# Ledger of designs, part 11: designed miniproteins, single chains, continued (5)

Each design is a single chain, and the fold is of that chain. pLDDT is the mean over its residues in the fold that is shown.

## One batch from the design tools (miniprotein)

Design m16351
Fold by ESMFold2-Fast:
Structure m16351 (fold): chain A 125 residues (1-125)
Amino acid sequence: LKEEIEKLLSELKEKVERLIELAREVAALASNQALVDRIAALIEEVRELVAEAEKNKDDYEKLVELLREIARKVGELVDAVHAALAESTSLSDEEKLARYQRISDLAAEIGRLIVEIIEKIEEAK
């Protein structure tokens, strides 16, 4: 269980950092400063939650709580990034769709990893 949780958390961190990179790229192309500021704040919150999850990897109750918060904040980040993409005047419709799809795919992978970690913890109870 411990080795499996550590491996899945490492994969989660990698996917989250990839999502953050895409979010920053979209924010750099956005003209809505309030949305850019919101994306930056959500990136910081997600990073703090992932770091806290790594520190609490042996506290399974706390880890499950943190993973659920990560899922919620990732969802908020994805919504903000999609809004920034929709408002962008510097990207073609094809580029917007490609970025939208890549972000959606990463968010789905992150969600699946979170569910898998929680299920492994619950099965061990």
Scores: mean pLDDT 86

Design m16352
Fold by ESMFold2-Fast:
Structure m16352 (fold): chain A 119 residues (1-119)
Amino acid sequence: SLLVKKLKELYKKMEELVARLQDPSATPEERRAALDELEKVFYQASLLVHIWVRFMLLKGEISEEEYKKILKLIDEGETNVRKARELFDTDPEAALAYAQKALDSFKELIKTIEEIVKK
């Protein structure tokens, strides 16, 4: 699937950005830039998945349950990215944990989509 390939490319970029956030040699400015880029990449991925899942529902190729599960995983990822941003200046350790949770949610999203396209 072209979508799965693109999502895996975006996931790799997110993984590299989270690694940069966790790098003890990174400056605060570099970490801020990595977090801003993580948010942008997540937003791009969210838009692609939202468009795809709506078309799949319209074609009857996914169930309402699968549609809702995918949307929930996107919402959880976006919430975790937002939390990472909100806590970055006041609680950097919590911010890093939320960035990792966003990455984990995105990995589960890719797995869920792969299982659907194999049907």
Scores: mean pLDDT 87

Design m16353
Fold by ESMFold2-Fast:
Structure m16353 (fold): chain A 96 residues (1-96)
Amino acid sequence: DDNLKFQQLYGLIMLIVEYLKTKKEELKKEIEEAIEELGLSEEEIELLEKMAKKALEEAKDEVEMKEIIAKEIAETYGLKEAAEKFIKLVKEAAAK
């Protein structure tokens, strides 16, 4: 299921973003557990870390950060429809 795969990748990238912001050791363990559960290669881990860094550096606010992450996942993994659904939900939540 593309939606499940998208959510798992998005969640991991968000954990990496939070770790880069806070440097909390507890987040390293959560990241390692998510990597093991998803069965990611070293190359995929490096790509997700680059996505996290890009979002953190380029985003002006939390909504833009989520949009950047979703677009990067869509382009890398071909999950465009799942990403578009997610972005719509993020924008709807931000409008309230």
Scores: mean pLDDT 83

Design m16354
Fold by ESMFold2-Fast:
Structure m16354 (fold): chain A 86 residues (1-86)
Amino acid sequence: SAEKVVKNTEEALRLAEEAKEEASKPDPDVEKVKELLAEAAEKAKAAGNDELAALAEEALKNPSPEKLERVLEAARAAYEAAKAAL
């Protein structure tokens, strides 16, 4: 349902935001960043957004500020699109 897509994209966005916040610290917990990205990928899959899931999985393999920003931007776009479809 549209409501399920909204919930899963909202969760993916929150996880992506938390991953970027953790990675932006002077002493980031890399394992926590990877766990958050893995959860974001699962939420993206649950929302039917395979592209967002692939971006999160790619960031998970090699976390970088550039990849994390791409995941965050894609998650925001997915959530806004899901809300617009309600």
Scores: mean pLDDT 88

Design m16355
Fold by ESMFold2-Fast:
Structure m16355 (fold): chain A 85 residues (1-85)
Amino acid sequence: SEELAEQIIQSLEDTKELIKKMMEAYKEGKLSKEKLLEGLDITRKDLEALRELLLSQPVVDERVLAKLDELLELIEEVKKELKEE
């Protein structure tokens, strides 16, 4: 439904803002690297589960998928910068 799509889009925007705030807290020494990585892993798993749920629907809003993929990419970029392998 359109209402559900709007709710999901808002949730994704709120999640993006939370990630930015966590990154800033880490840069300011208020959040540990370990706790930031833990939070990012939990968020990634939740977003991947949401993506699978959306793809199981008969019709998918491509705007929602695009925002989800953007957010997943942001998380992977941040995790790559934080993990020295």
Scores: mean pLDDT 83

Design m16356
Fold by ESMFold2-Fast:
Structure m16356 (fold): chain A 84 residues (1-84)
Amino acid sequence: SATEEVKKLLKQLQELIKQLKEAVENKASKEEVLKIAQQMEQVLRQIGEIFKKNEIPKEIIEELNALLREAQEVLGKAEEQIEK
């Protein structure tokens, strides 16, 4: 179902956010940081496409919103690192 697909994508996003945080903290290469950030953007795009075509439960939307806030903070830190 669409809700199960979103749940899987949210789990993938959560893992990518964790990987990006670790990469930033460990001062990983610019290339590595960029690859993780691009994967996060792809997952977010897929979630957005499902949301446009399907009615998703409110609790799932709230979980996504929390992850989006976290992703935006981590991506901001990563962008500062890769633009140096």
Scores: mean pLDDT 81

Design m16357
Fold by ESMFold2-Fast:
Structure m16357 (fold): chain A 68 residues (1-68)
Amino acid sequence: SLADIEARVLAVVQEFMEVIATLPPEEARRYQDRLGELLDGFLRNRDNPEARRALLAEMERLLEEMRA
């Protein structure tokens, strides 16, 4: 459901904030900018569950990239 997607986005964002806090400021800024773009896309697609799932998947990929 859309609510499940929103709950997952919140979980991903919380994990992002934890990881970002451990990074050097320059790296943190680059990841924050990329996350911001994805979150803007998510908000603009509030009535499009398919687009929201795709954006969530991109957020999850970004988190994996940040952890590597």
Scores: mean pLDDT 84

Design m16358
Fold by ESMFold2-Fast:
Structure m16358 (fold): chain A 99 residues (1-99)
Amino acid sequence: PKITQSPSSLTVKEGGSVTLTSTYSGSAELLDMDWYKDGEKLTSEKYDGRFTISIDFSKKTSTLNMTNLKVEDSGVYTTKAKTSEGTFTGSGSTLTVLS
């Protein structure tokens, strides 16, 4: 099984919006998918509602929607999919936010 993250890299201006996607292509049931920025798990409280995560369990896809981007949001966004057969780590998406 594999996690595919898209886009692999993107550059946006501060104040912009982006959507990152992560898809689990294995046969096991998707139980959860967590998003990480530079190795640290994303929590909603840190981003003041600017980051929204949704999961489509039937399509085994998670989306991270980010609005009103700040330069400090730049980094590598990686997913970990928790499945009935174990945990798998995504390829990563690199975001660059310009001032």
Scores: mean pLDDT 85

Design m16359
Fold by ESMFold2-Fast:
Structure m16359 (fold): chain A 88 residues (1-88)
Amino acid sequence: SESELREELSRTLGEAVRRLQEALERGDEEEFERIKKELREKVLKIMDKAGLDEETRIKVLEYLDELFENIDDRDLVNQNINRIVNLI
């Protein structure tokens, strides 16, 4: 269901953000890039299940990029998670 996909996406984003923040704190650029790629792949699969159109998919990926660029900004991270989840 739509609500189950939103919950899965929210959990997936929250877990990935935690891992990205930990990699950043360690200065582990390789692990950071690995987690980014893994998260993009998981989000793409969720978008496929949700049947999102191309324009909505582009917006989700743009919000993901903003999330990655501002990973140390708690408010901006939470804002982008909400933006992404609300598009499902």
Scores: mean pLDDT 89

Design m16360
Fold by ESMFold2-Fast:
Structure m16360 (fold): chain A 55 residues (1-55)
Amino acid sequence: MAKPVEELSLREELQLVFDSTKTDEQREKIEEYMKHLLSLETDPEAKAEIEEILA
């Protein structure tokens, strides 16, 4: 889908970063970072987006 960059959701941005990983170690580091963000996030919608990417 062609979507303007300014309209990319947090989920779409994190998914793009996650998909850019080339090794299991890089993927693990990104997952740890996302879990850290999830622990600090107070917005339930943003939390759900991060949890969906991690699943």
Scores: mean pLDDT 68

Design m16361
Fold by ESMFold2-Fast:
Structure m16361 (fold): chain A 58 residues (1-58)
Amino acid sequence: MIEELKQRYRQELAELAAEYRKLKESVDEDTFRKHARELGDRLLELQREYAKEVEKLK
């Protein structure tokens, strides 16, 4: 379970990073900042959820 959790977490992070870069190329600065904030919030949620899941497994 932990290994699968880590793998999924890393994959999600990589996907978000790719989306972030693609967005930066395609949209205006204002739109980019709004979406970047949403992505950042999603990243934090992922990190918190991952940490809690790992803690539960310990």
Scores: mean pLDDT 76

Design m16362
Fold by ESMFold2-Fast:
Structure m16362 (fold): chain A 85 residues (1-85)
Amino acid sequence: SLDEEVDRALVLMTLSVALNIAKRGDYEAALEAIQFARKEAERVLSGEERKQVLDNLQKAEDYLKKGDVEKAIEYLEKARDIIAS
């Protein structure tokens, strides 16, 4: 449906925004963007895809809070790739 297509595109866009913010070094804004992406993924996705995306977003958030930006970006990219595949 159109609503489903729009919602999935929005989740992909929110993940791309979070990635760009993290790569630019604005870690406070990146955490907010990850949290927003998590809420949208929870609303839009279902089943195993939802579980995998949420797990990767949680790992991204945890690594970013620990200052491991490279690992945070890795897990954000994994979350995006799951939805994009």
Scores: mean pLDDT 86

Design m16363
Fold by ESMFold2-Fast:
Structure m16363 (fold): chain A 88 residues (1-88)
Amino acid sequence: LKEAYEALMEKLKKAKELYEKKNDLKALQKMLAAEIMLHKILKEKLNAEDLDKVNDEADKIFEEIENNVSQEKLEELQEELKKLEEEL
């Protein structure tokens, strides 16, 4: 449980460091994706096996962001995160 959360938090931390290094669009999208995934995990109270699968999916999403950066996707991620935060 904690290991999968820690892995996602580590990815978020690395993305923040990249964002601060002026590689902002890709890093920002990765940060938003990681925050959205953490928010969904917290809300759904997933078990340890499901968290391992989510961590694998996070790696795939990060690879997709690395290959496909767009302003449109950034706006979509920001809106999704905002909706998740409002539902708490």
Scores: mean pLDDT 66

Design m16364
Fold by ESMFold2-Fast:
Structure m16364 (fold): chain A 95 residues (1-95)
Amino acid sequence: MLEELAEEASRRLAETAEEMKSIEDNEKREELLRETYREILERFLREKALTEDELLVLAGALREELEELAELLEKAGLLEHAEKLRELKRKLEEK
């Protein structure tokens, strides 16, 4: 299950990276990447509540966007999950 979530997120990011090769505008590329992260996060949150381990796996895959993901969770009213993502970011930075 955890591996399946990570694999799906990884595949979606790879698809976005491939699509970005056809886009010459840097601003549009960044927008596409951020939209992809939002789609991944919203889908996983809608399908099931993420466990701490599942959040860790997702955070590992989306390392550079952890703060934006935490903000999206806060806006959705999922304050506890937002705090868990920020704690995971801190733990990753301590290594």
Scores: mean pLDDT 63

Design m16365
Fold by ESMFold2-Fast:
Structure m16365 (fold): chain A 105 residues (1-105)
Amino acid sequence: LPESIKDDITAGVIEVAVSTGKVSTDKASSQDLSVDDVTKFAESMSKLTENILKKISEIKDKKKAEELKSRLLDVLEKAKELALSKGAKKAVEILDKAIEKLKKF
């Protein structure tokens, strides 16, 4: 397959994953979650980030990869705001590590 077709398929999979992260963060923000629930949410977001980064490494189009990274960063920053608003210190630490991994990638 041409690289452009491979990139489009991989980018499509990542786009769905990023959109899932955004929707989940919006739902979490609208619910009165406990600190423990917010921490579990942060752990799930960290795993999602690791899966997305592995897929982003397969994309050859630098501009497309950067767009997807930017969208994921926005989602993680919003998740961190939720964690901060709930005083969930462990969740904040988990999300900070995920954000650092994304920025270094």
Scores: mean pLDDT 86

Design m16366
Fold by ESMFold2-Fast:
Structure m16366 (fold): chain A 65 residues (1-65)
Amino acid sequence: SSALERAKREVIELAREVLREGEKKNDQATVDMAQAVIRLAETMDEAEAKQFARALRNELAQLKG
């Protein structure tokens, strides 16, 4: 599904941003979490991808705020 592929790409892009912010802050737990999400993204359905994207947007806002 085109919608599924877009949702998975959003998760991967957000997780990569969280990874970069974690690396800047030397926060290994954040880096490890982001790497795990990138691996899991390949197996996600659309609902899972949307839930993870929401969680990652919230995490990214906390890291940047």
Scores: mean pLDDT 87

Design m16367
Fold by ESMFold2-Fast:
Structure m16367 (fold): chain A 85 residues (1-85)
Amino acid sequence: DEAAKKAYELLQKVGDLLNEKGLAADLPLEIAKLLQEAVVYLIDGDLEGALEKLKEVLAMFKEKGYPEEVIKLVEEAIAILEKAL
């Protein structure tokens, strides 16, 4: 699925950006788990499951004051999945 692939590529960019900003090591376990669950859903082609998990990640990133660049990548992944449904 092209939408799942594009969303996955955006999540890889989120990981890269968190690492570049020195935020990856301090990533809360609950967020890391939600991101892993989203990736599993994308691999399985469950776009609705992935979307639900990414919306939770987005809410937590906003609550914890993560950089706008990181938030924007997650929002873009969500938009791609919503458009595919």
Scores: mean pLDDT 87

Design m16368
Fold by ESMFold2-Fast:
Structure m16368 (fold): chain A 86 residues (1-86)
Amino acid sequence: SQLQQQLEEARELIERARELIKKGLETGDIRLIIHGEMLLISAESEVLVLIRQAEKRGDQRMLEQARELLERIDDEIRRMNEAIRK
């Protein structure tokens, strides 16, 4: 389904962001961290749209999966900010 494809695209953005942030922290390359942060923000925007569409369609499974991704994104942003500030 279209919603399932959008969910998987959001998951791919999160994984790419994690890899970039990890590499940036390991190498001290702030540009990789910034790029990863931008991908997390993009993923959050996509997931918020998914939540709204899932609610309109009464798709409880999709709603639960999208909310889990939103929590994961928020956790990744928090961990990134903690790692940068030390």
Scores: mean pLDDT 87

Design m16369
Fold by ESMFold2-Fast:
Parts: sequence; C-alpha cells; structure tokens
Structure m16369 (fold): chain A 58 residues (1-58)
Amino acid sequence: SLSDLEQQVADMEDAGAPLQQLVDFIQQWAQRHGQPAYGQALIAGLQGQSPEAIRALL
C-alpha cells in the first residue's frame, strides 16, 4: 500500500540511507505496483522540489 511505502522510506531515512538508495527503492516499488505518478511525486519531494512541481506530477 502507499502507507507501507511511506513508512519504509521513513524507516530508511531514519537509518541514514543515502538519497540514491531511497530513489532506487521508490522507483522499484512504483514499477512493481503500477504507481509511476506517486513514485515521481515522492522522489521530487525528497529532492526538494516545490509544492507546485510536485502537484504537476499528480
């Protein structure tokens, strides 16, 4: 589920995972679950994109 993805990403961030590892994990999850727009939005958020840019991906 989306909440499971968000929790796993939060756990990885708390463990000090590098940004590239988080991006790779989200991309693999998005491909597996057919959620490319949501995956791109999460990656954009991690990369510090504006709320307007994130909204454009949804």
Scores: mean pLDDT 76

Design m16370
Fold by ESMFold2-Fast:
Structure m16370 (fold): chain A 93 residues (1-93)
Amino acid sequence: SHMLEKIKEIEEKVKKEIFTNPEKVLEELIKKIKELTGVSEEEIEKKIEEYLKMPPGKVAEKLEKEYEEDPSKLLYLALLLGAASVKKYIEEK
């Protein structure tokens, strides 16, 4: 339940700010991924770009494989997908 509560908290925060300041939402999501994983901001941005360039079916397959290999990555994968979605919204503005 702890992980689901964390995802819901992030979702509610994103919903509040997405139309007001999507750039800030993206920055906060990247910061949360960095805090959670310890990986560099450059690596996080690279992963976001990879998800943006994939068709939805391939994104689903990749997420399923990574989750099956390491279920502890569920929150990380959800945050990456969220960040990619926000970045796509920014680029389409």
Scores: mean pLDDT 75

Design m16371
Fold by ESMFold2-Fast:
Structure m16371 (fold): chain A 77 residues (1-77)
Amino acid sequence: GAAGAAAARAIGEETLARSTNPEVRALGERIAALGDAGDAEGAREAGELAVTAAEEYPDDPVVREAGAVGKRVLDAV
């Protein structure tokens, strides 16, 4: 829905403003673009993949940061 897409855009934009990690920034850019396009489902799918990766690689700080972004998307979108 429109509210979910707006939340995805905001989370992606905030991720780009706060993260210096290029892989996390790429995720933030993708989520912001999906939100801007109104694709709440695509944003949730991207978030789910990031959360799953963080569960598989819990000791990787980059993957943990990406997973935290993904969880915010799943909680809000």
Scores: mean pLDDT 86

Design m16372
Fold by ESMFold2-Fast:
Structure m16372 (fold): chain A 74 residues (1-74)
Amino acid sequence: MTLEELTLRQQIESLISSLELKLSEYDIPSSLKEQLAVLKTQLESQPENLEELLRDLEVLDGVIALHLAVQKVT
């Protein structure tokens, strides 16, 4: 494993942990929880493109953040 791959894996694991914490503390739709579960499964299956997985997780984090912002207003 390269240093770059190790760094990406650490970033991915950190982001997954952050998202799991948000899912435990806030009322988040099942569809978003299912998306996180799929991305976690992809990490476990040793994906060839860790950068793409990280980007997918960042997109999900943005969607969750938007949902929480909207929920706060509604």
Scores: mean pLDDT 77

Design m16373
Fold by ESMFold2-Fast:
Structure m16373 (fold): chain A 100 residues (1-100)
Amino acid sequence: SPLEQALARLRDLLEGLLRLAERLRPEVPDISAQIEALARALLAKLDAGELTPEEAIAGLRALQSLLRQAAAVLTDPALRAEVEGYIAELEILIAHLRSV
């Protein structure tokens, strides 16, 4: 279903954000820890079958806010571009979740 496809993409993006958070840790440790905690909380709810589309959208918006905070202070242009890419991918997923 469209919802199942959106939830699969959500899982892939959250797992990607956990890997990104590890790479962000040296430069932005506090923001990295917040991204990791939120991504893990969303994954736990997703695995339990308890994550509503509304909760997912709220969580993705919170992740976008943290990513924008990171992008504002990152000195590595490649890492900043990757963070900006995640912000855009999360926006696409939010639009998809709103359509189901």
Scores: mean pLDDT 90

Design m16374
Fold by ESMFold2-Fast:
Structure m16374 (fold): chain A 120 residues (1-120)
Amino acid sequence: SDFDKAIEELIKSLEEHKERLEKMAEDKSLTRKEALELVKEIKKEDLKKLDEVIKKAKEENKPQSLIDELEELKKIYSDAMEKLIKALEKAKEEEIPELLKRQVDSEDYLIEKLKEIKEK
């Protein structure tokens, strides 16, 4: 279904973003500007794809409980990314790799939740 494709595309995007965050966290030349630009790009792309997943769920008349779970997941993700951006803006340069690694863990959590939702 279009919903299954949208959720699979979101999962692939999150896995790619996770890899980019991990590589950046290991970069000894990493600047705050580069970290902020990447995190803002990831947030924009993920929210766009999550909106597409929600739209397809509604179009295919998925259960309201599934739609509500996706909307809540979007809110949790958006709030977490906003907090990360604010933390990065205030962080010392040496703290940036650790913040990016914590985001990798958050991406893993989102991927697992989306896989669970897909099986419903």
Scores: mean pLDDT 87

Design m16375
Fold by ESMFold2-Fast:
Structure m16375 (fold): chain A 85 residues (1-85)
Amino acid sequence: MPSEEELDLEVDIALVTIHAAIHIRNGDHVELARKVLDIVEKASQIPDLEKQRKVIELVRQALRAIDNGDVEKAEEYLKEAEKLL
């Protein structure tokens, strides 16, 4: 049975994946949203749960920046996430 930590992380991954997919479906910042999905896919392959969680949190912050129209801030969060991969 997955631990609470594992379940929380799986839920967070699902939520950021859905959020990015909604942006793609709506034609809103599609390139940044696709980059989010690529980072999430790579992060899900990391066996270090703490590192994976840090990447997912940066991705969540990037999606919030996209929602606010702050492309520069979104790119910065995604760049920091990629450094952890």
Scores: mean pLDDT 83

Design m16376
Fold by ESMFold2-Fast:
Structure m16376 (fold): chain A 94 residues (1-94)
Amino acid sequence: MHIPTEAELRAMPSAAALAALVLEALLEGRRTLSDDQFWLLTAYLVSLFVDTMRERGVPDEEILATVRALLEAVGVPAELRDRLLADLRRRLAA
């Protein structure tokens, strides 16, 4: 499995291309990794995605909406998704 690097994410030409790269990696991870490994990959890629989007000046609400869509697309349960988004919102406000 290829895990996207920070350099590869930063090289993406648009927010949509970056989100697509993250989604592809998460869908492959869901198929190939154990649950524990998948959640670690999800935390890592979401963190890099958020940092890259913030560096590009994307509004926090747009970042939160995109992360919600990514987590939903890879089948994260609603309760866990809402918890992760609450933690992310807290991090963005700090």
Scores: mean pLDDT 79

Design m16377
Fold by ESMFold2-Fast:
Structure m16377 (fold): chain A 72 residues (1-72)
Amino acid sequence: REEMLKRIRDMLEKLGYNPSDEELRELFDLADKDGDGKLGDELLDLQKSLGLTDDGNLGPINLEGLVKKLKS
């Protein structure tokens, strides 16, 4: 769980976001649908939502929009 939280934080920071630990946990919990503390395929979906490609190119996305998608 904590390793995945760090990876999500690193991705968001590269996009210019500065998420709090609370915001990261909320985002993780919303993405972790099965509650096992691992994202697996959900992490891949999160990377796609962030516009992150294999080369690390980040598309424009807002954190509020990402959270809203995960709540759907």
Scores: mean pLDDT 57

Design m16378
Fold by ESMFold2-Fast:
Structure m16378 (fold): chain A 113 residues (1-113)
Amino acid sequence: MRPSLKELVTRFFNLVAQAAAEIAAKHALPDDARQALLAAIQAERDRLLAWLDANPDASREEVLALLEEALARILRRARGLMSPEAVAELERIVAGLLADVRAGRPLEAPPAP
């Protein structure tokens, strides 16, 4: 069954948050930096869900563009909070999730590092 755009957005950001938390733990990120990153991901999720509530006829293509913009902001925030190696790992995971969304493939949790 195809998920609704809200279900897709919710699942997408939940997987991004899971990946960010796992990378933060693997790279021993300070708790305040981890919380700041997770809060940024939650804020982008909430913003896009609120936009979908205001735009019930939104196309998949419009949602994809907004997901790409949200990811760019999250990655910019991550570069201020974590090492270049941790950022590169997060970039690889979120690029894979975005590629799956674009291709219409089911979103699966990335394997634990």
Scores: mean pLDDT 83

Design m16379
Fold by ESMFold2-Fast:
Structure m16379 (fold): chain A 100 residues (1-100)
Amino acid sequence: MPEPAYVELIDMGAFSGSDRKEILVRVYDSKGRVVLAEVLAEADAARLEAMLREAGITSFSKTTVILPDGSKKVYSTPLPLAELLALLESGEATQVILEP
């Protein structure tokens, strides 16, 4: 597998107008190519962590949260995956980017 450069979590309801609480998980390589794309049918932090570990991702140093107004909030420390999923489920965030 190519070395992962970043992970994108997308609230599918925010972008597609769907009534479903589905989160798209994409893992990108250093060239911006998608190396993994899977849908979480529910905000399951343990399942998300398992997916990321299978993709070779064990830690994050930087988290970017994208709000519905398009503004960005950057954290220089790892946030718990459960908190990130809760932001996406509540609609407080539309997208999250995780960088190793």
Scores: mean pLDDT 74

Design m16380
Fold by ESMFold2-Fast:
Structure m16380 (fold): chain A 79 residues (1-79)
Amino acid sequence: SRLERLLERIEVAPLEEIPALLREVKKELLKLGVSELEAEEIEGIALLVLAVGKTVGESDAEIAREIAKLLRKAAEEIL
């Protein structure tokens, strides 16, 4: 699916590309019937993971994998 391809892109993305990819994930979640509030919450949590990971000195690869894992879990629980 398009969502699955976006999650695969996030997993290997440079961190500077993550916010733009999260906006595309939100658009796909909305198309799949996720509410605006739920989609905004998921995006916000992913952005928080990005900010915290950078602050505590996690590697770019670790941060990207954690974000992709979080998004897969959220999609699985909602869809």
Scores: mean pLDDT 86

Design m16381
Fold by ESMFold2-Fast:
Structure m16381 (fold): chain A 92 residues (1-92)
Amino acid sequence: SQSYYDTGLSLYRQGMNYVQQKDYDTALQYFSQSSYHFDLAGQQGSSRGWIMNGASLLTMSRIYENQFHDYDLAQQYRQRGDDYLDRSRQLL
């Protein structure tokens, strides 16, 4: 079985590749899946899981703000990302 963190990291890298291609819809799908796997890693005690979940959610927030101009959805992802980064600090 692959670790949740390793799966999340692979999905995050695929998301970044789609950002470089300017395929933001596909990038968001990969970041959503990476966030899910990083969340599971964090719940199993990985502080890096919480950090990378925060990073994935903040990246999604920037795409919604800058590419789709969906400011309400961007703010929701921003708040979730900041919460996960705060959780990671409590584990360190």
Scores: mean pLDDT 87

Design m16382
Fold by ESMFold2-Fast:
Structure m16382 (fold): chain A 92 residues (1-92)
Amino acid sequence: MELEKKAKELIERGEALLEAVRLAREGLAEMTPERRAALERFAPPLFALAREIVAERGGTPEARRRAVAEAAERLEREGKELIRKGKELLEK
């Protein structure tokens, strides 16, 4: 059924967002080139949102860290909702 395909797609998208959030939070403690590359590949919306927050609050390292943390929190919510919706479709 097409519902199974949609369910898997939603779960995969949600899992990718949660992984990007995990890497972003780890990167706030220690940013490596590998973590940065993974974040830019899997979470372009996170970087876009963080840049908007920095533009309003200024470009200090503290402002950038807060912007990434806020973006990560929003994307974590979205990722969890996508996984939940996908699992609901598989259970029906």
Scores: mean pLDDT 69

Design m16383
Fold by ESMFold2-Fast:
Structure m16383 (fold): chain A 71 residues (1-71)
Amino acid sequence: MSSILQQQQQRRQQLLDQARQIHDDASDRVTQLVNEGRAGTPEEAARKNAEADKILADANSLIDSLLRLAS
């Protein structure tokens, strides 16, 4: 019983740590892209915002998958 619970806790913690890392990395990259867009032309801003939206969507999809596996 205890070894199964320990394995589940370790797996859950690993998945939560991975989700946090993905979130932090995505957040940093999104912030960078948005700031780059603000410094550029309207076309560059639109492109950078679209790239940021894709990164955020991809990160959220991975985080959701990891959180579902963490149960």
Scores: mean pLDDT 83

